# Designs tried in a protein design run: designed miniproteins, single chains, continued (4). Part 72

Each design is a single chain, and the fold is of that chain. pLDDT is the mean over its residues in the fold that is shown.

## One batch from the design tools (miniprotein)

Design m14492
Fold by ESMFold2-Fast:
Structure m14492 (fold): chain A 120 residues (1-120)
Amino acid sequence: SILKTLEEDAEAIKKSLASDEDFKNLVSDVSVIREDLKIEQKDSPEIETARLLGRMVLATQMLGGENYVDVFDVIGLALGKKVNTTSTSLKNAVLSLVNFLVQQHAVVAEEGSLKIRPRN
């Protein structure tokens, strides 16, 4: 569960990256998001990935409680930046992170829209 502390999530992701192709793809997607939004890398790609995923779960809870919220508002709050959704590469990278969080049972996606809510 990504609802563990960020330190525990970072250690879990580092261990998984050696054998889990989905985590390698997420690390790449986080790099795309960071480059598109011109955010500096402060830690290793694995730690930055764990941090963003954990912040997305927290941002979803803070913005909507139990309600569906726009995924780009979630990313904006998680990164402390306003996000413009015109880039196809940014949209695809964000959707990849959302799909991972759904698979980890951390969030629920709304059918047919770019909206998520916390999983109870």
Scores: mean pLDDT 76

Design m14493
Fold by ESMFold2-Fast:
Structure m14493 (fold): chain A 71 residues (1-71)
Amino acid sequence: SSDLDDLARRIQEVSQLAQQAKQAGQTQAAQQAVDLMEQGVRAYFDDGDLDTARALLDQGKQLAQQAVQQA
């Protein structure tokens, strides 16, 4: 299940970066990243839309990473 392994990795990346952003005081950006992650998970499990899931998870990762860099 390469798709599930890829999604699991992306979810972990967003979660870790969002946690770092929150610890650095970037609480709003961390929450937005988590919201994008949850939307991505729903796109895959509810709609079967892997492309949308990956795009949303990538957006969440970029947002959380940017927040960590600005902290």
Scores: mean pLDDT 86

Design m14494
Fold by ESMFold2-Fast:
Structure m14494 (fold): chain A 85 residues (1-85)
Amino acid sequence: MLSERERVIEEVERLLARLEELREQLEKETDPKKIQELWEELLRLVLELQGLLGRLDELDPERAGEFAARLTELLDRVVAILQSK
């Protein structure tokens, strides 16, 4: 059975994987309405992930820091994509 820490890590990794999928979709999308819908879904998942990272920081601060860095790199890539459209 997974510990609470391991369950939170698994949820964080799942959300990060989904954010990467949305980033790839956003890069390929040219329809402004669909770009807006993808951006709104991405922001919703970022808020969920920030909540989980806060919880993980209480359980495993080192792991929380690693995932926060990955989220920052992903968001930098998303901003670059949006600025190029």
Scores: mean pLDDT 85

Design m14495
Fold by ESMFold2-Fast:
Structure m14495 (fold): chain A 90 residues (1-90)
Amino acid sequence: LEEEIEELEKEILELLKQIPGSTEEMIEKLKKIIEELKKNLTPEALKIVLLSLLEGFKLIKESGNIEAAKQMIDTAENSLELLKERDKAG
């Protein structure tokens, strides 16, 4: 499971790097989001989330749409903040 999570993270980051217009700042932001998700989710739930991100970035890479990539990163950040609020309230 840990090895699967590591491979999914690598694949997602490589896909983002392959999208024209991707920046080091975008890659670093996504890395931080994944690291925070590791703290807020079980390994099983994290794998499901990472698989969803992988499929999303595959579609974005096929389109070459850097703005869609930025949108997906922002959506992931917003989803992480909602998870943190749920943990804080529960």
Scores: mean pLDDT 78

Design m14496
Fold by ESMFold2-Fast:
Structure m14496 (fold): chain A 64 residues (1-64)
Amino acid sequence: SAAEAEERMEELGREAQRQIEQTFRDALALGRQTGKMDEYLQRAFEEAGQLLRETAERAAALRA
């Protein structure tokens, strides 16, 4: 049903949000420890973008 698809999409969004937040926490910690903040932040943005794309694909599959 549409309601079940919407609930599953919300769950996917919350999981993606948690993973992105953890990715940036780890990047900030490693950047501080190594002094390579720009490198770790760039990787974090790339990983977050990939997670968002994968989440969008899963959400689209639930609607189709």
Scores: mean pLDDT 85

Design m14497
Fold by ESMFold2-Fast:
Structure m14497 (fold): chain A 86 residues (1-86)
Amino acid sequence: KEKKIKELEELATLDAETKYLSMSKHTLEFMAQYLVKQAEKEIEKGNYEKAIYYATMARKLAEKIGSEGTKKKADKLYKEAKKKYL
């Protein structure tokens, strides 16, 4: 499971970098918030792998735009999903 988490984090980071980080800060903020909501929904459904993926992407986007609030929320969801997955 640890190995799978690393794979998900790497994929989420790559997807964030290739798909989103070239977008405007405003678009990145909306996307980060959207991904946070997706992570919340996936946790509720018990889909912790998807939750880790979405939370990791949200965190990367929030870091890029300097959104501390969104980053904290993404970090919380990431930790919750990781604990429940392991």
Scores: mean pLDDT 82

Design m14498
Fold by ESMFold2-Fast:
Structure m14498 (fold): chain A 74 residues (1-74)
Amino acid sequence: MEKVKEALKKEIEDLRKEVETLRAQGASPEMLAEIDEAIKKAEEALKNGDYQKAVDYIMHAAALIERARRELAA
């Protein structure tokens, strides 16, 4: 369990770094807020030991990041 928790914590940290890159690239405040909310929910799930829910929110945040990248490219 500890190894899984540490891996998910690292994934959340990596997502936060991607958010800072998107912010520097001019992503909309609304999109950044949606990503931040998904990351916060992932952190809450991880803190509560709900690893499945944490993974679901991590995947949701990653999908929002990909959407933000597409919007910046358009």
Scores: mean pLDDT 84

Design m14499
Fold by ESMFold2-Fast:
Structure m14499 (fold): chain A 90 residues (1-90)
Amino acid sequence: SAQEKIDALIEIGKTFIKNVDKFIEFMKKEKVDKKEKIEQLKSIIEQMQRLIDEMNSLLPKATAEQQKEAQEVIKTIQEKIKELEEIIKE
């Protein structure tokens, strides 16, 4: 169902949020080649943007509780994307 799909995407989003903070800390340590670092960051940004797009497509079929949770996850992912984009600029 659409509700089962949105629940799965919310959990994927929460997992990305949990893992991305550790990845940001790792990348800031400058132990990775700059080109490789940028390629990895761009890949993560693309994956997160795709997840946001999929969640947004399912929101009209979601429950009020799912819509609230999904919107909070989307907002947090958007904030993490901005953090990653700033790292790329550095």
Scores: mean pLDDT 82

Design m14500
Fold by ESMFold2-Fast:
Structure m14500 (fold): chain A 95 residues (1-95)
Amino acid sequence: ARERLEEAIAAGEAALARDPELAEFLAGLPPEVRGPAAYVLSVFRETGDAREADRKLREVVRLLRELGKEEHARELELVVGTYIGLELIKRVVLG
C-alpha cells in the first residue's frame, strides 16, 4: 500500500511539472493529497475519460484508507470531484 501510494505521488508530481494550470489548482494541498490528485487528474486531462479517472481515484483512495489516512482520502475525493465536475460543466456550457 505505502509503496503504491509513493509511486502515485511521484507520478503526480511529474505530471505537475508538465502542467502549470493543474499545479496552480492544486497549490497549497498536502503532498499526500496533491500528488495523488495530480496523478488522477492527469489521467482525466490525457484521456478525457472521467470513468478512467474515477477508477484511478478509487484505487488511490483505497490505499490512503489502508494506511489510516481517512481525512486525506476524503479531501482527495472532494478535490478530484470538484475539478472534473467544473471541467464537464465548462465543456457543456462553452462547447
Scores: mean pLDDT 79

Design m14501
Fold by ESMFold2-Fast:
Structure m14501 (fold): chain A 53 residues (1-53)
Amino acid sequence: LKIAEIAQKLKNAGAITFLESSFIKSLIQKSDPETLKKIDELIAKAKKEGLVV
């Protein structure tokens, strides 16, 4: 859930696309390695934008 919040904030800030936001939301229910890597990248981007601690 917190990852989805981060994705939504990044999308609203214009730091990620609609597709990336949708991707994260679909991935919260999945745990394959590729999706976990994408989530990690988006968290790093959120930290850079100051949206996460």
Scores: mean pLDDT 63

Design m14502
Fold by ESMFold2-Fast:
Structure m14502 (fold): chain A 74 residues (1-74)
Amino acid sequence: AAEEAAAAVEELGRADPSVSEEEVEEARARLLADPLLARYVLLSIRLEEARAAGAPQEELDALEAELAALSKEY
């Protein structure tokens, strides 16, 4: 969960040359310290990737439902 979100942020940072290694490491540290934030970020990334890939509506609905449930706790 938190480790997956941290890995995703690192991948995105490597793909964007305008993002510094220090900024990526700070973002990773924040995600590792806050499991709810990490899970929210990870689900947000998964939802956007699924939308971009043209995933089935059932998959999009499931991800949106998980994100909505987390937003009530966060």
Scores: mean pLDDT 73

Design m14503
Fold by ESMFold2-Fast:
Structure m14503 (fold): chain A 71 residues (1-71)
Amino acid sequence: SKEVEITSLQVATAIIAASGDPDAAERARELTRKMFELGASEEELRETARLVGKSNPEAARAMEEAIREAL
């Protein structure tokens, strides 16, 4: 289901953010756009960005920017 896909992408985003990948911020941005396309709510994505921000503030900012662009 789309909800299972969204949950999987949220987990993937958190793993990428914690990985030390130099492209983590750009990947988080792309995954945020994908989650929006699948029907993720603004509230769900903001909560995911908050959790991501604990390990990677730059990736969290990229997610927040993608959320604003999609509105």
Scores: mean pLDDT 85

Design m14504
Fold by ESMFold2-Fast:
Structure m14504 (fold): chain A 100 residues (1-100)
Amino acid sequence: MALSIEEIKALLARMSPEQQAAFLMWLLQDPRYSKEALLEATRAFIALLKATESPETVAATLRRLIASLDRLAADPNSPLSPEALEAVRAELEAALAEVE
């Protein structure tokens, strides 16, 4: 069964940054989630990361996640829609640009 957005947010809040990034990548590979749900999960992840980690750790985590998305985008068997992938990548890139 697909997790609700409330369940996703609750799980993210209990995870380490490494677990949060892995969980987001898992959600992105599940075709049951809408672009809107994936964007809300991505924004929740970014907000938690910014609240709990140093700017340097946030930047490093976002760069690793963007690299993982680029790798997923290069896979022709990826279940993620191009629109959802680009929308999530744009949110991560915008967050990275805000980190000093």
Scores: mean pLDDT 79

Design m14505
Fold by ESMFold2-Fast:
Structure m14505 (fold): chain A 92 residues (1-92)
Amino acid sequence: MEDYKRMIELGVEHMANKQPPSAELVELTNKLLEEAKKHLTRLAVENGLMSEEEFKEQFAAMDEMQKINAVFAYAVSKNPELAEELVKKAKE
């Protein structure tokens, strides 16, 4: 819950500032990476997008930014209301 909120906040800030990802964002991405991988693998297989083996290969080929984006998308799926709120704040 709290980790998902923090991930969304850091992800929005990173996209706005065009700086390299902060150490906190990278650490949080790594903390949530296994959970995000399991969830996204399940969704990909259930929706017929690809096999578990194909997703595992795709995920292994991801660079750091792609992994951050994948974990961010997973966090947004857990708390979409916060993502909408932060996007509104970013437009000020």
Scores: mean pLDDT 74

Design m14506
Fold by ESMFold2-Fast:
Structure m14506 (fold): chain A 58 residues (1-58)
Amino acid sequence: SLEKEAVKRYFRALFYSGSGNVEDAEKEYNEFVKLLEQLGIKLSPDLEKVLRSMVLSV
């Protein structure tokens, strides 16, 4: 399901961010956001910025 893939991408982004692999973390995060859009979850630009910084600032 799209929900399972989104959760998987989210945790991969966190893992890569925490391990210092910024490039792979960003790729996984971008796929996560695309999956949220496919699920009909609309993030405002401000909310997306906050979420991105929380996930990618490890």
Scores: mean pLDDT 80

Design m14507
Fold by ESMFold2-Fast:
Parts: C-alpha cells; sequence; structure tokens
Structure m14507 (fold): chain A 88 residues (1-88)
C-alpha cells in the first residue's frame, strides 16, 4: 500500500540519519579531544551536505537507504581521517 511505502521511506531516512549522527558524534568527540573542533564541524557539515544530495538524487526507497548508509560510512570515514591528519 502507499501508506506502507511511505512508512518504509521514513524508516530508511531515519536509519540513515541515525548512522550519520553516530559518525558525527565520533568526529565531535575527536574534535574536543584534539582541540580541533573547527575541523570536526567542517567534516560534519560536509557529511550533511552529501546526505541531502543523495536524498534528492535517489528514486528508489531501498536504494536510498543503501546509498545513504554507504555514503555516510565511506565519506565520513575519509573526512575523519583527513581531519586527524591535519591535526597531527
Amino acid sequence: SMAEKLAQAEAYKKAAQDNEDQASRGLRRWGERSGRLDLAAAAIAQIKALTDETVRDTENVAELRDKMTQLAADRGYALAREARRAAA
């Protein structure tokens, strides 16, 4: 049903947001520990921007969940690595 598809879409968006919130928490804690909150904030903002674009460009609900999760994992990790290198 349409209601079922909408509920599934909302669940996928929430799951992707929760995954990004976890990555953002890790970056924020690193920023606090290293004194580089500026780099942590920049990386978090970039993750958010990439998520917004993925949502806009994806037509299929199941594909949306997988793309958002993969994007958050891969690019979030890369941004965290670059931020840590800049602080070292």
Scores: mean pLDDT 63

Design m14508
Fold by ESMFold2-Fast:
Parts: C-alpha cells; structure tokens; sequence
Structure m14508 (fold): chain A 88 residues (1-88)
C-alpha cells in the first residue's frame, strides 16, 4: 500500500535528515518523489533509480561515512522493497 510505504519512507528520511547534509536530504527527497511516479509507470526504471541513488550517496559521503553508509543501506532497502511489491 502506497500510504504505508510513504509513512515508512518518511521515517527513513527523518533519520537520514538528522545525520546528513541538507543538500543530500533534498536530493534524496526529490529522487524519491520522482521514483514514486516512475514506480507506477515503470518498475524497472525505479529499480535503476534505486541503484543510482545508492551510488550517489556513496559518492557524496564527504561527511560522516558511517552514518552515510547506514542511511544509504536503509533507504535502498525501502526503495527495493517498494519496487519488488509493485512489480508483483
């Protein structure tokens, strides 16, 4: 259910925001909103966007690398689960 996935992801974003730069948080939120639109139209493109997001988060880890790694992992897991369920 989309609303439950959004609530779960909102919690992940809040944790990410607490431990990340404002620029990374905003980039992530924008990618997520675009990803939800793509998810409804093209689940495969959504999966590709998840992989890109994970890579960009690793490349942007100029702050605390440990926090970035943990948040990136949880974010990717949420997005991957969303793709899996939407794809059936």
Amino acid sequence: ELAEKEAKFAREIAEFEASSTPEQVELFRRAYEETLAELRANPEEFAALVERLRREMRESADADPDEQARLAGRVAAVLEEQVRRAAA
Scores: mean pLDDT 60

Design m14509
Fold by ESMFold2-Fast:
Structure m14509 (fold): chain A 79 residues (1-79)
Amino acid sequence: LSPELQKAAREVAEEIAKEKNLTSEKAKEEVLKIVEEVAKIFEAALKGEVSREEFLAALKEAAARIDELAKKEAEEKEA
């Protein structure tokens, strides 16, 4: 992953964590991992190694994973 994409991934992950009110370090780390995975697929797509359809599918899966993570943390806070 390029340094520019790594920086962008961190910034995006921080914004997502803030927007979803994720407070645990584990949840924040998982969001960063998800965003970095998407950034890697994006880089591969730019090189022609991954299709646009595969990239869009990865984006949809990443969004669903982030939503599930936010739901899980909210449930754990409520017990």
Scores: mean pLDDT 77

Design m14510
Fold by ESMFold2-Fast:
Structure m14510 (fold): chain A 89 residues (1-89)
Amino acid sequence: AEKLAESLLDKPADEIIETLMKEYGLSRKDARRVAERVLERRIEELRKELDENSSDPIKVVEAAVKMVKPLENLAKLRGLSSEEVAREL
């Protein structure tokens, strides 16, 4: 399940959840937990990359940019509304 979720990190959080539910028969709650763990791991890997490359400003910026989408998806999965959801209202 985690490997599939990792391949979908560029997709919206809800699409990751729906794919995990369809492919593995997971409940929405369990699919969300798998997605959250994969996103948390990705963020931690990128944070480590920032620390290890702190002397190279280009690599620091590249790692920081890569963190934006995983952080937004993790916020959505944790029940924080996105600006996109707010625009639907």
Scores: mean pLDDT 70

Design m14511
Fold by ESMFold2-Fast:
Structure m14511 (fold): chain A 59 residues (1-59)
Amino acid sequence: SALESFFSVLDRDGDGTISLADFRQLARLAGVAVPAELAAKPRLTLEDFRAFVAAHARG
């Protein structure tokens, strides 16, 4: 799916996680605020990313 493909592009290291710095840059470019819960993590998993998208898709 588009979500998984997008996560894969951000996961340059291929370790199944993305850095908080990369996520912050993406969120800034997309005009979306980073939740405090995610901002406390050093890296985000695909599960964290899916949860974030699901929460924001509803508003």
Scores: mean pLDDT 72

Design m14512
Fold by ESMFold2-Fast:
Structure m14512 (fold): chain A 120 residues (1-120)
Amino acid sequence: MDELLALIDQAIEYIKNNRYEEAEELAREAGRLLAEAFPDFDPFSSPTLPPGLQELADHFINRVEELLKELVKNNASVEEIEEVTRKLARMAVLAGLPPSVVLRIIGLGIDAVLEVEKKK
């Protein structure tokens, strides 16, 4: 579990530095480790997360929310927030996280876009 949390934190740092290909590679590695830890979990047939995977998903969502809030505070463009949100959602898919987590990331991105538009 600690290895998976470290991979998430490193992937978020790669996103912050526009190192998207390296972030995707870490997401694929996390997906492989998750498949080994939860071999009976199917994200397409089970919308409910096992307890250990729920903790990991919550950590990822919290890091995503922090990153998007930082971008809004730093006056990032709508286009930048859209691109970062898309990359984060793609990483969740590559890590084998269920659609509920992907949709939550998209929702956080929409909230960030609306906040930027309010500053205009």
Scores: mean pLDDT 78

Design m14513
Fold by ESMFold2-Fast:
Structure m14513 (fold): chain A 79 residues (1-79)
Amino acid sequence: SALDELEELLKPYPQFDETIEHIRKLIAEKRYEEAIFEVEVLRGLIAIMRGVGMISEEEAEKIDAAIDKLIKELEEKKK
């Protein structure tokens, strides 16, 4: 799934483990709007980390692509 792809990409950053588990719980509970909000907050944190050099540009681009894919899947599940 898109969430599993995002989780794999974030393995080097254990500070996001609780955020990913929270997003997973929101998805399981069909709380898709809240899950999308949490994913967008995560995107903002990745942008900050890229800006201060804590994450490579290549890694940040892969994470952003996985985030876009996840948001698209969650928007489709809101049907």
Scores: mean pLDDT 87

Design m14514
Fold by ESMFold2-Fast:
Structure m14514 (fold): chain A 60 residues (1-60)
Amino acid sequence: PSEEEIDAEVREALGLMAVAIGHLAIKNGEDEQEVLEWVRRIAERLGLDPEAMVAELKAR
């Protein structure tokens, strides 16, 4: 695979880890709105869809 393909897979993995961290943070008493904003920001930095990442977090 090309470097671009590897980078895309790494970015998606980082996005899924951010969703997992966000879920644990909410479960441990962090403010849900702040966690959702953090997940959106991470998704934007990674070039992922912020709404899709928020939907994944809420589906957990």
Scores: mean pLDDT 78

Design m14515
Fold by ESMFold2-Fast:
Structure m14515 (fold): chain A 69 residues (1-69)
Amino acid sequence: DVEERFALVVRYNPTAKGIGDSAADTARSLGDDDLAKQAEAAGKAGDLEKSKKLLREAIEKYQQQQKQS
């Protein structure tokens, strides 16, 4: 589920940059370059709340795509 994966990512990447980079990696694996760029920018800016929001969006899209395969 989204919250379980989110909690694991945040546990191992507790900084805005770490969270943003993880969200960007997930978004790129889905081909969502716009989401990836937004996540990298949020992490680079130190925007923890935006990085978390974008991470949740990336995980949700990833799980949705797996179910639709």
Scores: mean pLDDT 82

Design m14516
Fold by ESMFold2-Fast:
Structure m14516 (fold): chain A 81 residues (1-81)
Amino acid sequence: SEEDIAELERLREEIAAARTREELLAVLGKLYDLMSRLPIPSELREEFFKIAEEFEASGDVEAARRRLLELIDRIIEALRA
């Protein structure tokens, strides 16, 4: 729905602004909650968990933030299709 897309676009801005581990963990949790209730392709859900796993292993905020921005753009595109 348009409401769900607006929520994802707001979260995209939060992801883009995330600079700390704590901020990135917060946006990961918010995206997980949104993905749990949205009709998102399983491939994108799998990519989310891969990003979360790699972030847990590396602690690389910049790499995780970049990948989450790519993922959320793909989610928004999928919902608009």
Scores: mean pLDDT 86

Design m14517
Fold by ESMFold2-Fast:
Structure m14517 (fold): chain A 67 residues (1-67)
Amino acid sequence: MSRVERARAAILALHRAGFSTEEIAKEVGISKETLLKIARGELEPTDEQVEKMEELAKKHGIEIPEL
């Protein structure tokens, strides 16, 4: 998957687990607006941002779909 696909999959999984957009943005170290742009595919995330999203999911036992 591309970085944007990986980020969107992680954001979706985190939202399903009860994380808010604001909580995810805070953990990744970006603004809520930036996270929303990434979620909409309007902005390509950095490798560091994607890794932080995936790490947050792993810390909480949240499985990220591969689709």
Scores: mean pLDDT 81

Design m14518
Fold by ESMFold2-Fast:
Structure m14518 (fold): chain A 93 residues (1-93)
Amino acid sequence: MAERVRELSRRAAQTILDGSTDPRAREHARRFERAGEETARALERGDLQGAIRHADEAGRHAHKALSLLDPETRAKVEELLGEFDRAFREAGE
């Protein structure tokens, strides 16, 4: 579960970096990947409260990046973010 969260955060961040030259979107992608990694680490430790906090931070950076993307790149990232949310919810149950 934690590895799936980590994989999806890296894929979503890379999709943003490949699809955008906007420095703001790229900065939010980097912060999203970092928060996704922290979410995975918290899950590995059984720290559910820490995992929720880091996942919320990841979501905030992801949404800020999405507002700066073209529609095609945005759709790809939104699909990956949906998978990230599902993987995180499954890990928390």
Scores: mean pLDDT 84

Design m14519
Fold by ESMFold2-Fast:
Structure m14519 (fold): chain A 67 residues (1-67)
Amino acid sequence: MADAELGGQIYRAAMAHVARALGLPAPADLEPAFVRDMLLDPGRYGFPDRDLTDQAIDDIVAFFASQ
């Protein structure tokens, strides 16, 4: 079960600072499918590997979909 609120907390703790440094748009302006692709292959997009579980990825994607 995806938890958008938890996904937002995980994103802020793990990735928001990198997203800001790279000049990426705010969560409301990112497509959920693009976010999933980015989280599955973070090195391709300049994000560090965060060893996220499949559940954490689903929660983060649900957060972006809720924005």
Scores: mean pLDDT 67

Design m14520
Fold by ESMFold2-Fast:
Structure m14520 (fold): chain A 74 residues (1-74)
Amino acid sequence: SDEDERRLLNELQRLARTGEEASVLVLLAGEAYEMYKKGVPLEEIIERVRERGRAAGLPEEVIERFIEAFKRYV
């Protein structure tokens, strides 16, 4: 739902340490939610998030916290 997406985005913004990290996390959240709504398997979405987050220069701990937050809202 829109409320769940908004709650996820708010949680992710608190996880970001820079404005650049916040922008990347918001983009990843939108992509992940779109994939979920299209019926893509959760494990495939998680793999995509790890790949994209790493390519964008996010620390592993930030990526893992994103994944745990995402799982709470799907």
Scores: mean pLDDT 80

Design m14521
Fold by ESMFold2-Fast:
Structure m14521 (fold): chain A 87 residues (1-87)
Amino acid sequence: MISSVEATASRGTAEAGASGNEVGVLVRASESGPVTVTIRATTDSGAVGEVTVVLDLREGEIAVLRVTLDDNGNVTSVEVVARHDSR
């Protein structure tokens, strides 16, 4: 059972969800340019996974990211920050 999901985007929208040891993230850009996406997940076993990805997105483009944790516990917390670099 997921206890916390937080997703934020500086220019656009971000959504996140989890199933088992897998995290799904959807980012929509409102402006063209590089977007730094930081994904942090915690499992019920206490394992923490963090991934940072830089995406070059166009205005209106949607990116879907999928992260599988190297842990067989269930994800209980997801934090996503999508930040556009300087515009």
Scores: mean pLDDT 78

Design m14522
Fold by ESMFold2-Fast:
Order: C-alpha cells, then sequence, then structure tokens
Structure m14522 (fold): chain A 119 residues (1-119)
C-alpha cells in the first residue's frame, strides 16, 4: 500500500528531526520495502519519482549517525549524489512526493551538506 509507505516516510522524517536515528531508519526501511515490493523495476534516479532515492539517502544518513561505519557513509553519499541531481530538475518539484512534502527540500539540503562535510 503506497499510503503506508508515505506514512512510514513521514514518521521517519519526524523521528529524524528529534535525532531518534534508530526509529528514523526503521521507518525509512519500511517505506522503501513497501515501494520496491510494489514496483520492483522502479528507476530510482527518475526525478519525477524521487521517493525511493530520498528514503535511501535518509535511511543511510540515519544509520550512519548510529553506526559510524564507512559503508553506511559511502551509501549515504551515493544516494545524496542521485538526490542532488534530482533536486536540480523542475520534474522534482512537479513530483507527487514534493507536493505532499514541500518542506523536504530543506531537510535534504541539511543532510547532504552534513554528509559531504565528512569527506
Amino acid sequence: DLDEAVQNFIKGVRYLSKKDYKTAYENFEKAIETVLKAFPHLDISNPLEPFVAVALLLYYYSKYQLTKKKEDLEKALEYAKIVKEQMKTEAFKESFFYRILPGIEEVLKEAIEEIESLL
């Protein structure tokens, strides 16, 4: 159920803002699993359908805050690169995802800046 994925994503963002990184990544993981089960051939780089790339970025960002493992940081950087390219396009702002979560751009900019500062 796509609505379940959206609700889990919103919960993830809420807990991330509270710095509850474990609850945040668990909710992002559920959102990702729900979408990929429904759409197993989804192009995650598509700026009109940015949901999975954004959720993966925030998942690995949240996970890295707890683990401090290089592998989690490298994955966060990989998805940050995809999300940065998506955010440069008009298609990103026309996406259903951006319309339901217009404040997400600021959250993404802050997460990306923090991840890139660790290089």
Scores: mean pLDDT 82

Design m14523
Fold by ESMFold2-Fast:
Structure m14523 (fold): chain A 60 residues (1-60)
Amino acid sequence: MIPEELLELAKKLYEEGKSKDFIVNEVMLKARDELNLSAEEVFRIGKEIKKYIDKLEKEK
């Protein structure tokens, strides 16, 4: 499951009108820096964040 801090960051950037690719990149950078995750886990989180943003678009 995606950490709450990363979900909050994604939601904040989405509310600011940032592109999906920009949001995914920022979340992946935070996952690497804050959570010290491997490249594989960071990539997996990025993929999940893309799906999360798609849900936000559908439910707004």
Scores: mean pLDDT 78

Design m14524
Fold by ESMFold2-Fast:
Structure m14524 (fold): chain A 69 residues (1-69)
Amino acid sequence: EKEEAIKKIEEDPSVPESVKNAVRESVERGLSSGQLAARISGTILLEASRGRVNSEQIKRIYELTEPLL
């Protein structure tokens, strides 16, 4: 379940490396669903402010991370 979700995130080329790192670190540290959600949202906001993700990519990231929340 969670391992499959992590693998899908790692293998998806449309997901920014910063988001992959945020997921990996949060899982390794045993962070709560709320803490993981906050880190992902913060990372997406940072990438969006830099023009590196569009609304379609943001939707895809949330779809892929939903099983971890």
Scores: mean pLDDT 78

Design m14525
Fold by ESMFold2-Fast:
Structure m14525 (fold): chain A 87 residues (1-87)
Amino acid sequence: SKEEQERNLEKMREIARRVAREVLGLELSEESVDLLLTAALHLLSGDESSARIYIDKLLELEPEVSREQAEEAVRRTAEELDRLIQS
């Protein structure tokens, strides 16, 4: 249902926010959270090229974050999303 899709999307956003706090030490804006989540979803689907585009956009908004930190946050978010989907 549409309600289940919205609930699942919010769960995914909460995962991205938590990973950002753990990996980056940051409370990201909603825009940055959505970029992190989108990059992680592309990585999870095997689309590394699209994931890289969204990582680049995240680094434009968060210039204090290194590429290595952003890639680690995306990787961990993708792993957490994979566990959620398999539940």
Scores: mean pLDDT 87

Design m14526
Fold by ESMFold2-Fast:
Parts: sequence; C-alpha cells; structure tokens
Structure m14526 (fold): chain A 100 residues (1-100)
Amino acid sequence: SDAEAEQYLNQAIEAYQAALPVNPKGSHLNLAVSYSQLAVLAYRRGDREALQHYLEQAVHHQREAGVLNLDLEVNIGVLSIKAAVFQDDELLDLVVNASR
C-alpha cells in the first residue's frame, strides 16, 4: 500500500541522513531517490505541500551527489508528463520551482 511504502521510505531517509558523514555521495544519491518516490506518493494523494517539499529535497540531494540518477529523473519526468497531460498548472509550477 502507499501508506506502507511512505513509512518505509521515511525510515530509509532517516538512515541515509545518519549515514551522510560516512558516505556523503552515496547517501545524497539514496536520499534523492527516496524523496522522488515520496513525491510520487504525495501527488497520488493530492498533497501539494508534501509534493513540493519532496521535489525540492530530491533535486537538492541530486545536486549534492553530483551524479545523474536515472530513477530520480524518471520520477520527475513522470510528474512533468502528468502536469502537461492534465494541464495541471499547479503541479507544473511545483516541478519547475523544485528544479531551480
């Protein structure tokens, strides 16, 4: 279920944050992926505030990792396609603002 997935992702995020001093690059990469997955779950439940927060965190951690992450790009791409297809201007603004 999405609720169980969200709980596991939040636990993973806490673990990756704790690992930042020991493995910064790998931890930032894993945080970026985890936040991008939380963003998809937030979009499904219509939580715009959570969606914006998770997208901003995903982009931030991807930049800190300095590596292209295919899973993160796919998740952000899916949200961008949904914004365009459904003419969801609010979702489009959230994706654009997070990617700055």
Scores: mean pLDDT 79

